# Designs tried in a protein design run: designed miniproteins, single chains, continued (4). Part 4

Each design is a single chain, and the fold is of that chain. pLDDT is the mean over its residues in the fold that is shown.

## One batch from the design tools (miniprotein)

Design m12111
Fold by ESMFold2-Fast:
Structure m12111 (fold): chain A 62 residues (1-62)
Amino acid sequence: SLEDRILDAAVKLMREKGFEETTIEDVAKAAGVSVEDIYKYFPSKEELKAAVLERLRAELEA
């Protein structure tokens, strides 16, 4: 899904350079989507970070 592509890109970038150095624009470019597409699923950078952490937690539990 588009949401999964965004999360995959965000996880990769945040692992490479950390949360503070990763911008929404970086995630959009890496995922091949618009910044507006990201905000449709994650209204803020903080919510994107929370979703990244939830994804990693879910992968460990699955």
Scores: mean pLDDT 80

Design m12112
Fold by ESMFold2-Fast:
Structure m12112 (fold): chain A 104 residues (1-104)
Amino acid sequence: RRPLSEFERAGAAYAGLLNLASELGFDDINAEIVEKYPRLRTAEEAREAARDLAERILEALRREGVPEGVIEAVEELIETLLNDGPSSRLRELAQKLQELRRNL
């Protein structure tokens, strides 16, 4: 696969996080972020939107009582996604988080 441009990488990270939030049931967070960032023109704008979305996902997980060790793993994967682009690990993590939330 060809190296992604800076904008493509940032946009893919943002899209990946929107999908993660939706899989976790945080569609309200997605709606608010999309309203706040309706037009992404640059890699910096896409990264700003992605970071804001990531912070809101992490805050929601903390409010639900997800263990801090799991939160740290989510943060690490989000940073990897923002720097290196989309990862299949994000989908696996979403599944594990859903299982954990069902047992809380």
Scores: mean pLDDT 73

Design m12113
Fold by ESMFold2-Fast:
Structure m12113 (fold): chain A 55 residues (1-55)
Amino acid sequence: SMEERIAIVREAAKELGLDLPEETIEALAEALSGFARNDEELYRLAKAFLARMGR
């Protein structure tokens, strides 16, 4: 579900020490869901994307 995917992106952000608005987390979950085959891949993509943002 989208709620589960949002939770995955939120956890990735927390692990990287990022304090992002919920709207940003939701938008990222929606965008990356199209590229991820499963929850593990979504988590990896979210961490890679957020790390590149540098914040």
Scores: mean pLDDT 80

Design m12114
Fold by ESMFold2-Fast:
Structure m12114 (fold): chain A 59 residues (1-59)
Amino acid sequence: RDELIEEAERLGVLAVILGDEEALALAQKTIDALNSGSISEEEARERLREIRRRLEAAR
């Protein structure tokens, strides 16, 4: 869980650097959902994979 939050924070920073407001919002939403327990670790990993693919495609 802490590793997923750290990854989401890193992706959020990358989203800011790339100017992707939607990716930043998705990363923040994932962190909030993990902290509140409203999302499973599996669902969080899937969301983070999609955010990463999006941001990596922009590089």
Scores: mean pLDDT 79

Design m12115
Fold by ESMFold2-Fast:
Structure m12115 (fold): chain A 65 residues (1-65)
Amino acid sequence: ATAEQIAAGERVYRERFLAFHGPLGEAGPTGPDLTGAVERGEAFGQELVQLGLSPEEVRNLLAYL
């Protein structure tokens, strides 16, 4: 992943996920732990698309996590 993709992923995370999870995808008060999301690979990416994220937002988010 590029530094630009990581920065874009951090922005997506801050806007859509930070309220529900910790800063690195840890479990929050209302959301599940996203730690290890990269290891879930394609299946996790498909779940994010189902939640309304664009394929580019998914790619950038996975680069950040």
Scores: mean pLDDT 60

Design m12116
Fold by ESMFold2-Fast:
Structure m12116 (fold): chain A 97 residues (1-97)
Amino acid sequence: MTLDVKSLDEAIKLSIELIAEDLVEELSVEELYERLKKSLNSWIEKLKEREPSPAEKSAILGGIELAKEIIKLTDFSEEDKEEINKLISEVEALLNK
């Protein structure tokens, strides 16, 4: 199991990196910022209203990792980067309760 889990984690990480690269190529910095902010705020509101299903929790966790990768690849202003990281931290806090 441990080797299979590690191989799966590596494949998921590579998939997230490839998706992030594709999004950065297709969208402007402003569009990426607005879409990330909208998604993160949507997840925060959803998590405050009800407990997520296991599938929803997994999808949100994957979305957070994708958001982190987009931040690494995108030339966001320091202010925009701080705002997105604050929203990511709020989502992570709500998921870990």
Scores: mean pLDDT 78

Design m12117
Fold by ESMFold2-Fast:
Structure m12117 (fold): chain A 58 residues (1-58)
Amino acid sequence: SKIVEEIKKELEKIVENLSIEEARKKAAELLEKNAPNLTNEEAREISLYALELLEKKL
């Protein structure tokens, strides 16, 4: 969906441009802010993507 694509792009910018600590914090905030607008499947997809990006940054 378009919203999932937009959130994924924002997560990529967050993880690429911030320290690991700030990126984790901002990613969590972004997910919480958007959670009401997402299906359970979309929320899971985004959460797994965020974890993957953060793991690769380590």
Scores: mean pLDDT 82

Design m12118
Fold by ESMFold2-Fast:
Structure m12118 (fold): chain A 91 residues (1-91)
Amino acid sequence: MEEEAREELERLLERERELNGRVPSLEQQLVRLQITRDLLKGLIAWYKDELENPSPLFKESFLKALEAELPALEKQIELLEVQIKLLEEEL
């Protein structure tokens, strides 16, 4: 009976360590996605400015492609924030 109780305790401690390990990893991913979003917003703003004096290599299709990526990225950020919150509540 005592050996089974010790094995269960070790299993619970391992799960707690895995949960704690996932939160910092998800926080790092969140920061990276936020930086990527801000860079993408900056690039979109720069491309919109270029549309006033377009270079021969500029295509409006590039701007539309960049704008299409932004909602997906923002949704990933929202989902990751929810995952972090849920894992913190399990602690």
Scores: mean pLDDT 72

Design m12119
Fold by ESMFold2-Fast:
Structure m12119 (fold): chain A 62 residues (1-62)
Amino acid sequence: GPRARALVERAREALEAGDADRAATLAMQGGVLASIDGDEEALAEAQEVSRAAREAGGQPAR
């Protein structure tokens, strides 16, 4: 749904900005809402952003 998509978009923006913790949190929230709505594309995007954020490990400082 629209809220899930908005959260996933915000998560992707946070990830691009280097805010892995924010990206992970927003992606998880977006994924939950997408799951409730049955929004397959938002779920897939949330999973991708969440995985990328976890790989970054909340390590904005190298």
Scores: mean pLDDT 79

Design m12120
Fold by ESMFold2-Fast:
Structure m12120 (fold): chain A 63 residues (1-63)
Amino acid sequence: METEALKLILESVKKKLLDEGYSEEFANDVVERAKEEIERNPVPLSEIGKVVMDIVKEAKAKA
């Protein structure tokens, strides 16, 4: 259940980044970073979206 929720969130993030005009390589890099961060620092299901969005913002700031 938690793994499926994470997959759905990461798929939504990838789709949103592609829709905003970012490259597939950039979207995949962001998704991989988010996945690694959640695996290293487990958070409650309700907070996964916030952690993922913070990683997206950081990646965009460096782009």
Scores: mean pLDDT 77

Design m12121
Fold by ESMFold2-Fast:
Structure m12121 (fold): chain A 70 residues (1-70)
Amino acid sequence: SSAEDAARAAASARAAGTAAGGASGMWEHQLVAKDEERRKAALEYAKKAAASKDGATGAQYAEIAARHAA
């Protein structure tokens, strides 16, 4: 269902953000002026997706989070 897909996408986006920071902490500081804002946006949208289990709304936020996580 869309709600489950949204939750999974949100978890994936959050994990991607965490992995990027954990794996490349030093590089993060080098590029993070813009990259950190992008990561924060991804995490915020992932959080909204997880909080909204309406299906369509959650899926939309999850897609936005995934795009920012890239």
Scores: mean pLDDT 63

Design m12122
Fold by ESMFold2-Fast:
Structure m12122 (fold): chain A 55 residues (1-55)
Amino acid sequence: MEKIVLDASGLSQEEAIEKAKETLEKNPDADIEVKDAAGNVASKEEAKKMIEGME
């Protein structure tokens, strides 16, 4: 499995979620971490929940 760290600290919440969604769709088997604007690191499962909330 590949590990992908997506730095979204400079992005809006909507932009960060959209980028995380694209990354998850293209790399479903990858271990994905998303860094938000507050410096928190969201796991792949946490990112999925945020994407579902925006759909």
Scores: mean pLDDT 72

Design m12123
Fold by ESMFold2-Fast:
Structure m12123 (fold): chain A 60 residues (1-60)
Amino acid sequence: SRIEELEKELEENKEKIPERDYRLALAALELARDGKENNLPQELIDAYIETAEKIIKEAL
């Protein structure tokens, strides 16, 4: 899944990402994962995923 891909990218690049950005991206991905499990609206899940993607992209 996209969440798993981003979690992997975050882990592989953790030495290059500031701690604040790492924690924020991880938190957003955790919210996206929990949202999928609890049937939250897809728009909200997508927003969490996009937030994590943006943080990772801007940190690298």
Scores: mean pLDDT 85

Design m12124
Fold by ESMFold2-Fast:
Structure m12124 (fold): chain A 70 residues (1-70)
Amino acid sequence: DALDLLKKALEALRAGDVETALAYLEEAIKLTEDDPELVKWLKSALEALRQGNVPAAEAGVLEVLEVLEK
């Protein structure tokens, strides 16, 4: 599910594995297509990661995880 993929993306980000984090974020976006607000936040995190801004990508993933875990 999207929650599991986002947790894996977070682990990859913390390990410095940008390529794996990008793959998990792209899959999570596909699973959240029904929620345009979550998709927008995840796409922002994905773009930050593509630009090498790991802290911004991590913050975006954590925000979405907080929403999904409540």
Scores: mean pLDDT 81

Design m12125
Fold by ESMFold2-Fast:
Structure m12125 (fold): chain A 66 residues (1-66)
Amino acid sequence: SKMELLKKAEELKEEGHELGNQGDLEGAAEKFEEASKLYEKAGDKKMAKQLRQASELFRKAAEKKK
C-alpha cells in the first residue's frame, strides 16, 4: 500500500541520516537514493526530490574524500 511505501521510505531516510552522522557518506547516499525512489512511488514528489539532492551531495562529498 501507499502507507507501507511511505513507512519503508521513512526507515531508509533515517538509516541514511544515521550513516551520514557516522561519516559513511557513500552509505548515506545509497539509503537516500532508495528512500527517494519509494517516496516517488508513493507520490511524495517533494520529499523524493529533496532526498535525491541529498544523495547527490553525499556522493560528491564521498568522491572528494579520495
Scores: mean pLDDT 86

Design m12126
Fold by ESMFold2-Fast:
Structure m12126 (fold): chain A 52 residues (1-52)
Amino acid sequence: SMKELSERRKKYVEEIEKLAETDPDKAAELSQKYMDELVRERRKRAAEIRKK
């Protein structure tokens, strides 16, 4: 879980950087999607705590 999250973050950062150079509009979209993923992570963690 932790490993997958850190790998996903790295991919997002690299993709955003690449897109920012060629298509800043798409970079902004991807950035927003990344923020949504952070919210998902927080929600998933809360659910796991409730299960325990």
Scores: mean pLDDT 74

Design m12127
Fold by ESMFold2-Fast:
Structure m12127 (fold): chain A 54 residues (1-54)
Amino acid sequence: SSKYLKDAEADEKASKENLKRSEELKDTDPRKSVSLEVAADILRIASDINRELS
């Protein structure tokens, strides 16, 4: 359905934003940087699943 495609696009955008923020924080807050990388990976997987369902 169109909902899955929209969810996939939102998850892709959120994943990219988390990766960018992770890069910005790697020197000042390494633990938060790693957490954001993990969050980005989860969002990427969710996006892939939503695209499969669209």
Scores: mean pLDDT 86

Design m12128
Fold by ESMFold2-Fast:
Structure m12128 (fold): chain A 80 residues (1-80)
Amino acid sequence: MEEAERLLEELREAIEEALRAARAGDLEAARAAWGRALEAARRLAELAREHPELRPLVLEGLAALEPLVEEAGAAVRAAA
């Protein structure tokens, strides 16, 4: 459980960093932060596969982050 919570927090922080950097025009920082967000998301997917009991927590956490992910992804793509 602690691992899923840690990865969700890493994902949130990386997405927030990517959005802020993209809006500031720092494309290199935005790409780096977006890369970290994708890695955290991949690890969360692996964790949910390995530990089915964590799936509700992971899915709920990802759903809560969905609007932020869409906004950050759009900003990073627009900056690219």
Scores: mean pLDDT 81

Design m12129
Fold by ESMFold2-Fast:
Structure m12129 (fold): chain A 67 residues (1-67)
Amino acid sequence: MEEAIKQINIAVEWFTGKKLSKEEIEEIKRQLEELRAWLAAHPDATAGERGDAALPLIKTVKKILDK
């Protein structure tokens, strides 16, 4: 799980050609950990519910990319 978070951060940094700040990395990590905890607590969640749970992370990544 944590390794996957690191790989996602590396991929985002690589694709945008922009180094993420420590604060941006920490925010993404925090939201990914929150999503992981939510998914572990709701194993029977529908695809829609999982998408809704991921929405804050998606919005955070979009804001970073929009800079």
Scores: mean pLDDT 70

Design m12130
Fold by ESMFold2-Fast:
Structure m12130 (fold): chain A 77 residues (1-77)
Amino acid sequence: SMADLEKARKAVEEARRIAEEAEKAGDKKRALGAGIGEGMALIGLGVGKVAGDAKFAAEMAEKGLEAAKEGKETGKG
């Protein structure tokens, strides 16, 4: 559904914001961890769009967002 695609896009935008904040903070390990999460969210959105599976796009993008949050806090990808 369009609502699931919007959730996926918002998750990607939020993950990007988290990665940018981590980079600005100057902590390379946390920036890398957050960046990995952003990449996962972007891949999830892309794969879901290609497959025509908006629910999959939303679920995978949300998992990427959670990975970005964890990466920012722990410095692990």
Scores: mean pLDDT 81

Design m12131
Fold by ESMFold2-Fast:
Structure m12131 (fold): chain A 63 residues (1-63)
Amino acid sequence: MLEAGDRVRAVRDTPMIGRGVHTIEKGTELEVLKVYSDGTVLVRRLADGETGLVSAESLEKVE
């Protein structure tokens, strides 16, 4: 399971919902900020610091 502080990668193209909707491309690296009980994860994109909500099913923990 994902938890706050985890580094994750998008396993598919997926929407990230914040103040707008952006597509996160497969392979994008993100940091988990918070995991919600509904399967939604608040993430920060490592490339630019943009934050938003992504489905947990679209993410994998990086080793």
Scores: mean pLDDT 80

Design m12132
Fold by ESMFold2-Fast:
Structure m12132 (fold): chain A 114 residues (1-114)
Amino acid sequence: MSREEKIEKARQLLDELKKNPSEETLEELARLLYELLSQLSPEEQERVLVRAGEKAAKKLNLDVKEMRAFAQQLVIVMQEKGEEGFVAVMKAYFKKDPELALAFLESLIEELEK
């Protein structure tokens, strides 16, 4: 798939995840987002993830500092454990706080589209 096709697929998977939450849909979306992130330099990955976290926090009136810390830890997990680490963190986060996880995924797609 092209980058544009991957972004459109990510939007479709996010809409499906909002309507019918499932671990399978979340995993497919997380893997697709990891592919897009992996095309970026480490510095760009951190910048995109931090901005997505800040945007998600603002959408939910939450502390921006906590979401920045989450995004920075996610960069470390991706560097150490790759795709499987990213998927595992997103699955755990979705189980703990699905609304915040959805806001983060939506914000991440928006930042990757730029």
Scores: mean pLDDT 86

Design m12133
Fold by ESMFold2-Fast:
Structure m12133 (fold): chain A 64 residues (1-64)
Amino acid sequence: EEEVKKIYKAVKKKVEELVKEGKNKEAIELLDKAIEFLKSLSEDLKHITEPAIEELEKKKAEIE
């Protein structure tokens, strides 16, 4: 559970850095990989993964 939160925070920070550098394509690629990773986790974690996936998908839409 805590590891999922750490990964999510790290991804969010990296995406923000990439966007600031004008690397929108790399930011989108990172978001896609993070979303797929979260979707691959067990159903027991869905109460954490579902909100994280929704937030990352929203962030991707804002960058595109």
Scores: mean pLDDT 76

Design m12134
Fold by ESMFold2-Fast:
Structure m12134 (fold): chain A 72 residues (1-72)
Amino acid sequence: RELELEAAREAARRLIAAGEEVIAEVRDDKEMVDRLRAAIDAVRAAVESGDVDETLRAGGRLMDAIAEARRA
């Protein structure tokens, strides 16, 4: 459905923005920055694929990485 893809892309854009903010917060933790960058890149690749399920899975992994970064 086109609405599902549109919603997934909107959620992905918000998650990428949140991930970039967290990278700025944890800039001194190189391992965490590298993990967040990899998760953001995976979300961007999934969005480019046009696959809703892949976009949602990549988004979930980025959410997990953000949660871990905020837990220190």
Scores: mean pLDDT 80

Design m12135
Fold by ESMFold2-Fast:
Structure m12135 (fold): chain A 83 residues (1-83)
Amino acid sequence: GIADLFDKDGDGKVTLAEVLEWLKTFDFDGDGKLDSLELGALLRALEENGLILSAAQREALRKLSDDLEALATFVLGLVQATL
């Protein structure tokens, strides 16, 4: 599931650092922001890994796309809610 993408340390926990490192793979220009194409890639990756997003959750991700650390904190909360 989605948690398995982030539990790379094998400790059974998902950390902010693991989520932030994964989100950086979508930040192709390294500016600490996700543009509309990068955010679209993130949303597809989340849904392809079994995370069902509500309209409100998708809107929150768009609102936070200009702050990669805030976006990582929100995504961490979504992943932890599936554990």
Scores: mean pLDDT 76

Design m12136
Fold by ESMFold2-Fast:
Structure m12136 (fold): chain A 61 residues (1-61)
Amino acid sequence: GAAGERGAAGAEKAGSEAGGLAAGWGMQVDGDTRSAEAIFAGARETGTGAGAAASGKQAAL
């Protein structure tokens, strides 16, 4: 619904990115859950950096 516009884009993107990354890495690490946690933490930082870079690039136009 229209209410989704209220912060849904940012929250949805962050949720999908974090959830998707965690799920994907978890499946690759079927024997070591600890590795999945470490990979997820790194991916979260990378996602944040990539997002910031993309925003800057768009603004630079």
Scores: mean pLDDT 49

Design m12137
Fold by ESMFold2-Fast:
Structure m12137 (fold): chain A 67 residues (1-67)
Amino acid sequence: GAAARAALSAVGDALSARDREAAEAALAAARPYLSPEQAAALEAVLAAWFAKDADAVNEAAAKALGS
């Protein structure tokens, strides 16, 4: 119900803010309202979301060091 929607909204807000710690905390708070499959899917989304940001940061750093 409302609690599950609030928990998912908090995860979404943390992802939009690119705050990994907040996203992980929000996901932990959401776990009691999610199925195991939904929790695993959100963990995968979190990992992919922040992996893309990490790759972009690493690419920018490599270009800066190479110039």
Scores: mean pLDDT 71

Design m12138
Fold by ESMFold2-Fast:
Structure m12138 (fold): chain A 86 residues (1-86)
Amino acid sequence: KEYLEKALEYLKEALAAAEAGDLETAREHVIKAAQYVDKAKEDIGEETYKKIMEEIEKALEALKAGDLEAAKEHIEKAIKLVEEAL
């Protein structure tokens, strides 16, 4: 599934950036992942979409707060949910 594969790529890039302590790059990639999850909404269904977006929103809030450990946790949860939906 093309859009979810792109979302997964961006989430993995976001995780790598967060692990490197690059807050802005991590945020940029999480936002890109969210855009691809939105495009995949019809295919994955509303319940799966909401679960993925909840973790993405929590990751973005953590990144905004400068909490890289919380950001990594929520990015990893989003990755797992996207992988399960593929």
Scores: mean pLDDT 86

Design m12139
Fold by ESMFold2-Fast:
Structure m12139 (fold): chain A 60 residues (1-60)
Amino acid sequence: MVVVLETDSPIPGQRSPELPGVLRSMGVPIETRRLSADEALRLAKELRAQGLEVLLVTLP
């Protein structure tokens, strides 16, 4: 499972906003959460420590 953290502000390590859609089309299970940039970075660190794949994305 890949966790996608969406923010309304640019953050370090962000990926293309189209990437989650590509992964979903490939049948990859995705969980999406919308958070502030600071909360997304904190949560990403915690989830990655648990061995989960995390994508950080900035929404327009």
Scores: mean pLDDT 76

Design m12140
Fold by ESMFold2-Fast:
Structure m12140 (fold): chain A 59 residues (1-59)
Amino acid sequence: MKKSLEEQYIDLITKTFLDELKKGKSLEEAVERAREVGLGLEAPEEVIEEGIERALKEY
């Protein structure tokens, strides 16, 4: 289920971003951390960008 795995990656990236902000890190640091997690998962760039965009809209 490729789409389900991609959605899980988006969720994890979004959660990572928001968790970094809750720890008091800057927006730039949260973006960098979220990208590092996405790259570690070997997620497509579009999935990483979607996760970050979702987190920014929720912030």
Scores: mean pLDDT 79

Design m12141
Fold by ESMFold2-Fast:
Structure m12141 (fold): chain A 80 residues (1-80)
Amino acid sequence: SMSEVEEAERRLGELMLRVQVMIMSSRNPDAVKVLNDALTEALKLVQQAQDSDDEEAVRLLEEAIRVLEEGIDRAEKIIK
């Protein structure tokens, strides 16, 4: 069985890849900015998680996942 940390890291990795693909494929600068801002905030949380115990790491990684999910949702709602 996977630990909660390993499961959160896997989900985070999938979302980070999705965000990077959206940035590379998007021609909308407002959407790209929203995605880059979300990625920057998520990476700060990931760095904090690396210095944390497993329980705190899970909470920080889950927050990073939420930040990326909200960034994706906001980017998808931007129309130009």
Scores: mean pLDDT 86

Design m12142
Fold by ESMFold2-Fast:
Structure m12142 (fold): chain A 99 residues (1-99)
Amino acid sequence: MQQDTQDTFRQIADRLPSSSDSVRRQVGSIFDTSSRLIKDTNVRQRMIDFSQSLFNGDVSSAQQHLNQIADLIPTITNQRDIDIISRTARQSLSIIDSE
């Protein structure tokens, strides 16, 4: 699951520049909501930074933050955080794919 989630976040990051403003805003909202449930402080902060970057239209910074989250995924030991992050990845990719 962790590698699949990392690959999904990297795919999302690669596709953000070609996505619409509406889709980027929806993805940002998903990450903002999910970040409030995360116990890992480093992951939570990167999810907040990612969401804020998308809301501010800074797609380049959003891609950087998302790749940093992907790099942190193998270090996460809390099962609840893993489940939330996996769900966040799937929901975000589904929205991007629906465009």
Scores: mean pLDDT 85

Design m12143
Fold by ESMFold2-Fast:
Structure m12143 (fold): chain A 59 residues (1-59)
Amino acid sequence: MVKAVVIEDYEATRPDELSLKVGQVVEVLGTAGPGWVRARNLEDGREGLVPGSVLRPLP
């Protein structure tokens, strides 16, 4: 399981995107294109697309 921590707040601009706040932990489900990942927020279980730049991978 690949986890990442949110290092920058992100506001969804499209219905397929996921809004995230700094400090939340997500599961990385895969890549969705250059600079984008599909993630699941472990706090609420919601899935969506986010910029990879707002995430820091956890070991």
Scores: mean pLDDT 82

Design m12144
Fold by ESMFold2-Fast:
Structure m12144 (fold): chain A 58 residues (1-58)
Amino acid sequence: STEIEEINREIGRKLRGIGAAIDGRLLLEQGKISREEALEMAIRGGASREEAEAILNG
C-alpha cells in the first residue's frame, strides 16, 4: 500500500541521512573537510538540518 511505501521511504531516507552524517563527521574529525561541508554532505544524504547538526555536535 502507498502508506507502507511512504513509511519505508522515510525510514530509508533517515538511515541514509544518518550514514552520510557519520561519514561527514569522520572526515571532519580527520581534518579533510570543514564543518559546513560535513553539514551539506549529511543534508544531501537525506538528513534534515536538525538531524545533521545533532550528529555532528554529538
Scores: mean pLDDT 81

Design m12145
Fold by ESMFold2-Fast:
Structure m12145 (fold): chain A 72 residues (1-72)
Amino acid sequence: SESDRQYLLQVADALDRAADTGPGDPEPLRRASDALRRVADEGSDAQQRRAVDLVRQGLAPGALARALESLL
C-alpha cells in the first residue's frame, strides 16, 4: 500500500541520517536504507508489507539488509 511505501521511505531516511551522523561503520545502515528504497520503488504490495514486518522485528541493520534483499 502507499502507507507501507511511505513508512519504508521514512525508515530509509532515518537510517541515512544515522549513517551520516553516527560514529563507526555506516555501511550496514546504508545497505539497509538502499534495500528499503528498492522495496519501496520496485516491490509489490505484499513485498512492501513484508518489509514493514521485517523493520518492526528490530533486526540489526546488516540482518535487515540481507532479509530485504531476499524479497526481490
Scores: mean pLDDT 87

Design m12146
Fold by ESMFold2-Fast:
Structure m12146 (fold): chain A 63 residues (1-63)
Amino acid sequence: MKEELIKKAEELEKKGEEALKAGKLDTAVQYYREAAKLYEEAGDFEKAKKALEAANMVEQLKS
């Protein structure tokens, strides 16, 4: 796995969690989707799937 991509994805996940706690749902979705892309590029498909699921769950909170 590409460690640099994973570390950046982890930071984006934290920003997504912070945005979610602040009620910034659109911002949280964006960060989780960006994290999922970086995890996928790193070959960590399990973490990518979880990040995408988090984005989808937040999107459901908007409706």
Scores: mean pLDDT 84

Design m12147
Fold by ESMFold2-Fast:
Structure m12147 (fold): chain A 85 residues (1-85)
Amino acid sequence: MGRERLLAAIRVAADAAALVRAGASAEEAADAALERARELGLSPEDIAFAANLLELEADAEALDGRDEVAARLREAARRLREAAE
């Protein structure tokens, strides 16, 4: 990835994770992330990378015992991967 696209993908993942932690559904967070990715001109590979970052965020939440938040982050990541097809 170019540096600008890498940072954009990180921002998309971070914003989606913040929405989930604030109580948004996985669908709402994934839809917002995909809209932002389109605005930023991110490729399918960039979107797949953002999905990987959301899975790491889910693992962190699960380690802290926040299994419901972890499940929504994993579902948001799954939706991003499907959109990257």
Scores: mean pLDDT 87

Design m12148
Fold by ESMFold2-Fast:
Structure m12148 (fold): chain A 60 residues (1-60)
Amino acid sequence: SIEELKKKLLELQKKRLELLEELYKAIENNAPQSEIDKLEEKLKKIEEEGKKIVDEIEEL
């Protein structure tokens, strides 16, 4: 249902905010570049998932 898609989109936005906070802390603490890259890749995957949900809503 469209309500399930909206709920999933909100959950992805919450996860995005959590990852941004982790990325900020990793940079502040001079984490290895590999860890920063992993966080950036996770953020990119969330963006792709969000676009997929929006596309599904538009197909209704």
Scores: mean pLDDT 83

Design m12149
Fold by ESMFold2-Fast:
Structure m12149 (fold): chain A 55 residues (1-55)
Amino acid sequence: SPLEEVKEQIAKVVEELTEVLRQVRANPDDEELRKKFSELAKKLQELIEQYEKLG
């Protein structure tokens, strides 16, 4: 179902955010890691909005 697909995508993005956050904390001057974190955070927000509309 669309709801289950969005839920799975949310879980994957949360896992990626957790990993990238650890890398950013180890290398705070890495602009590529900071950009990746911001992009993943935006994607998570969009997925949460979709989840709320579906459920």
Scores: mean pLDDT 84

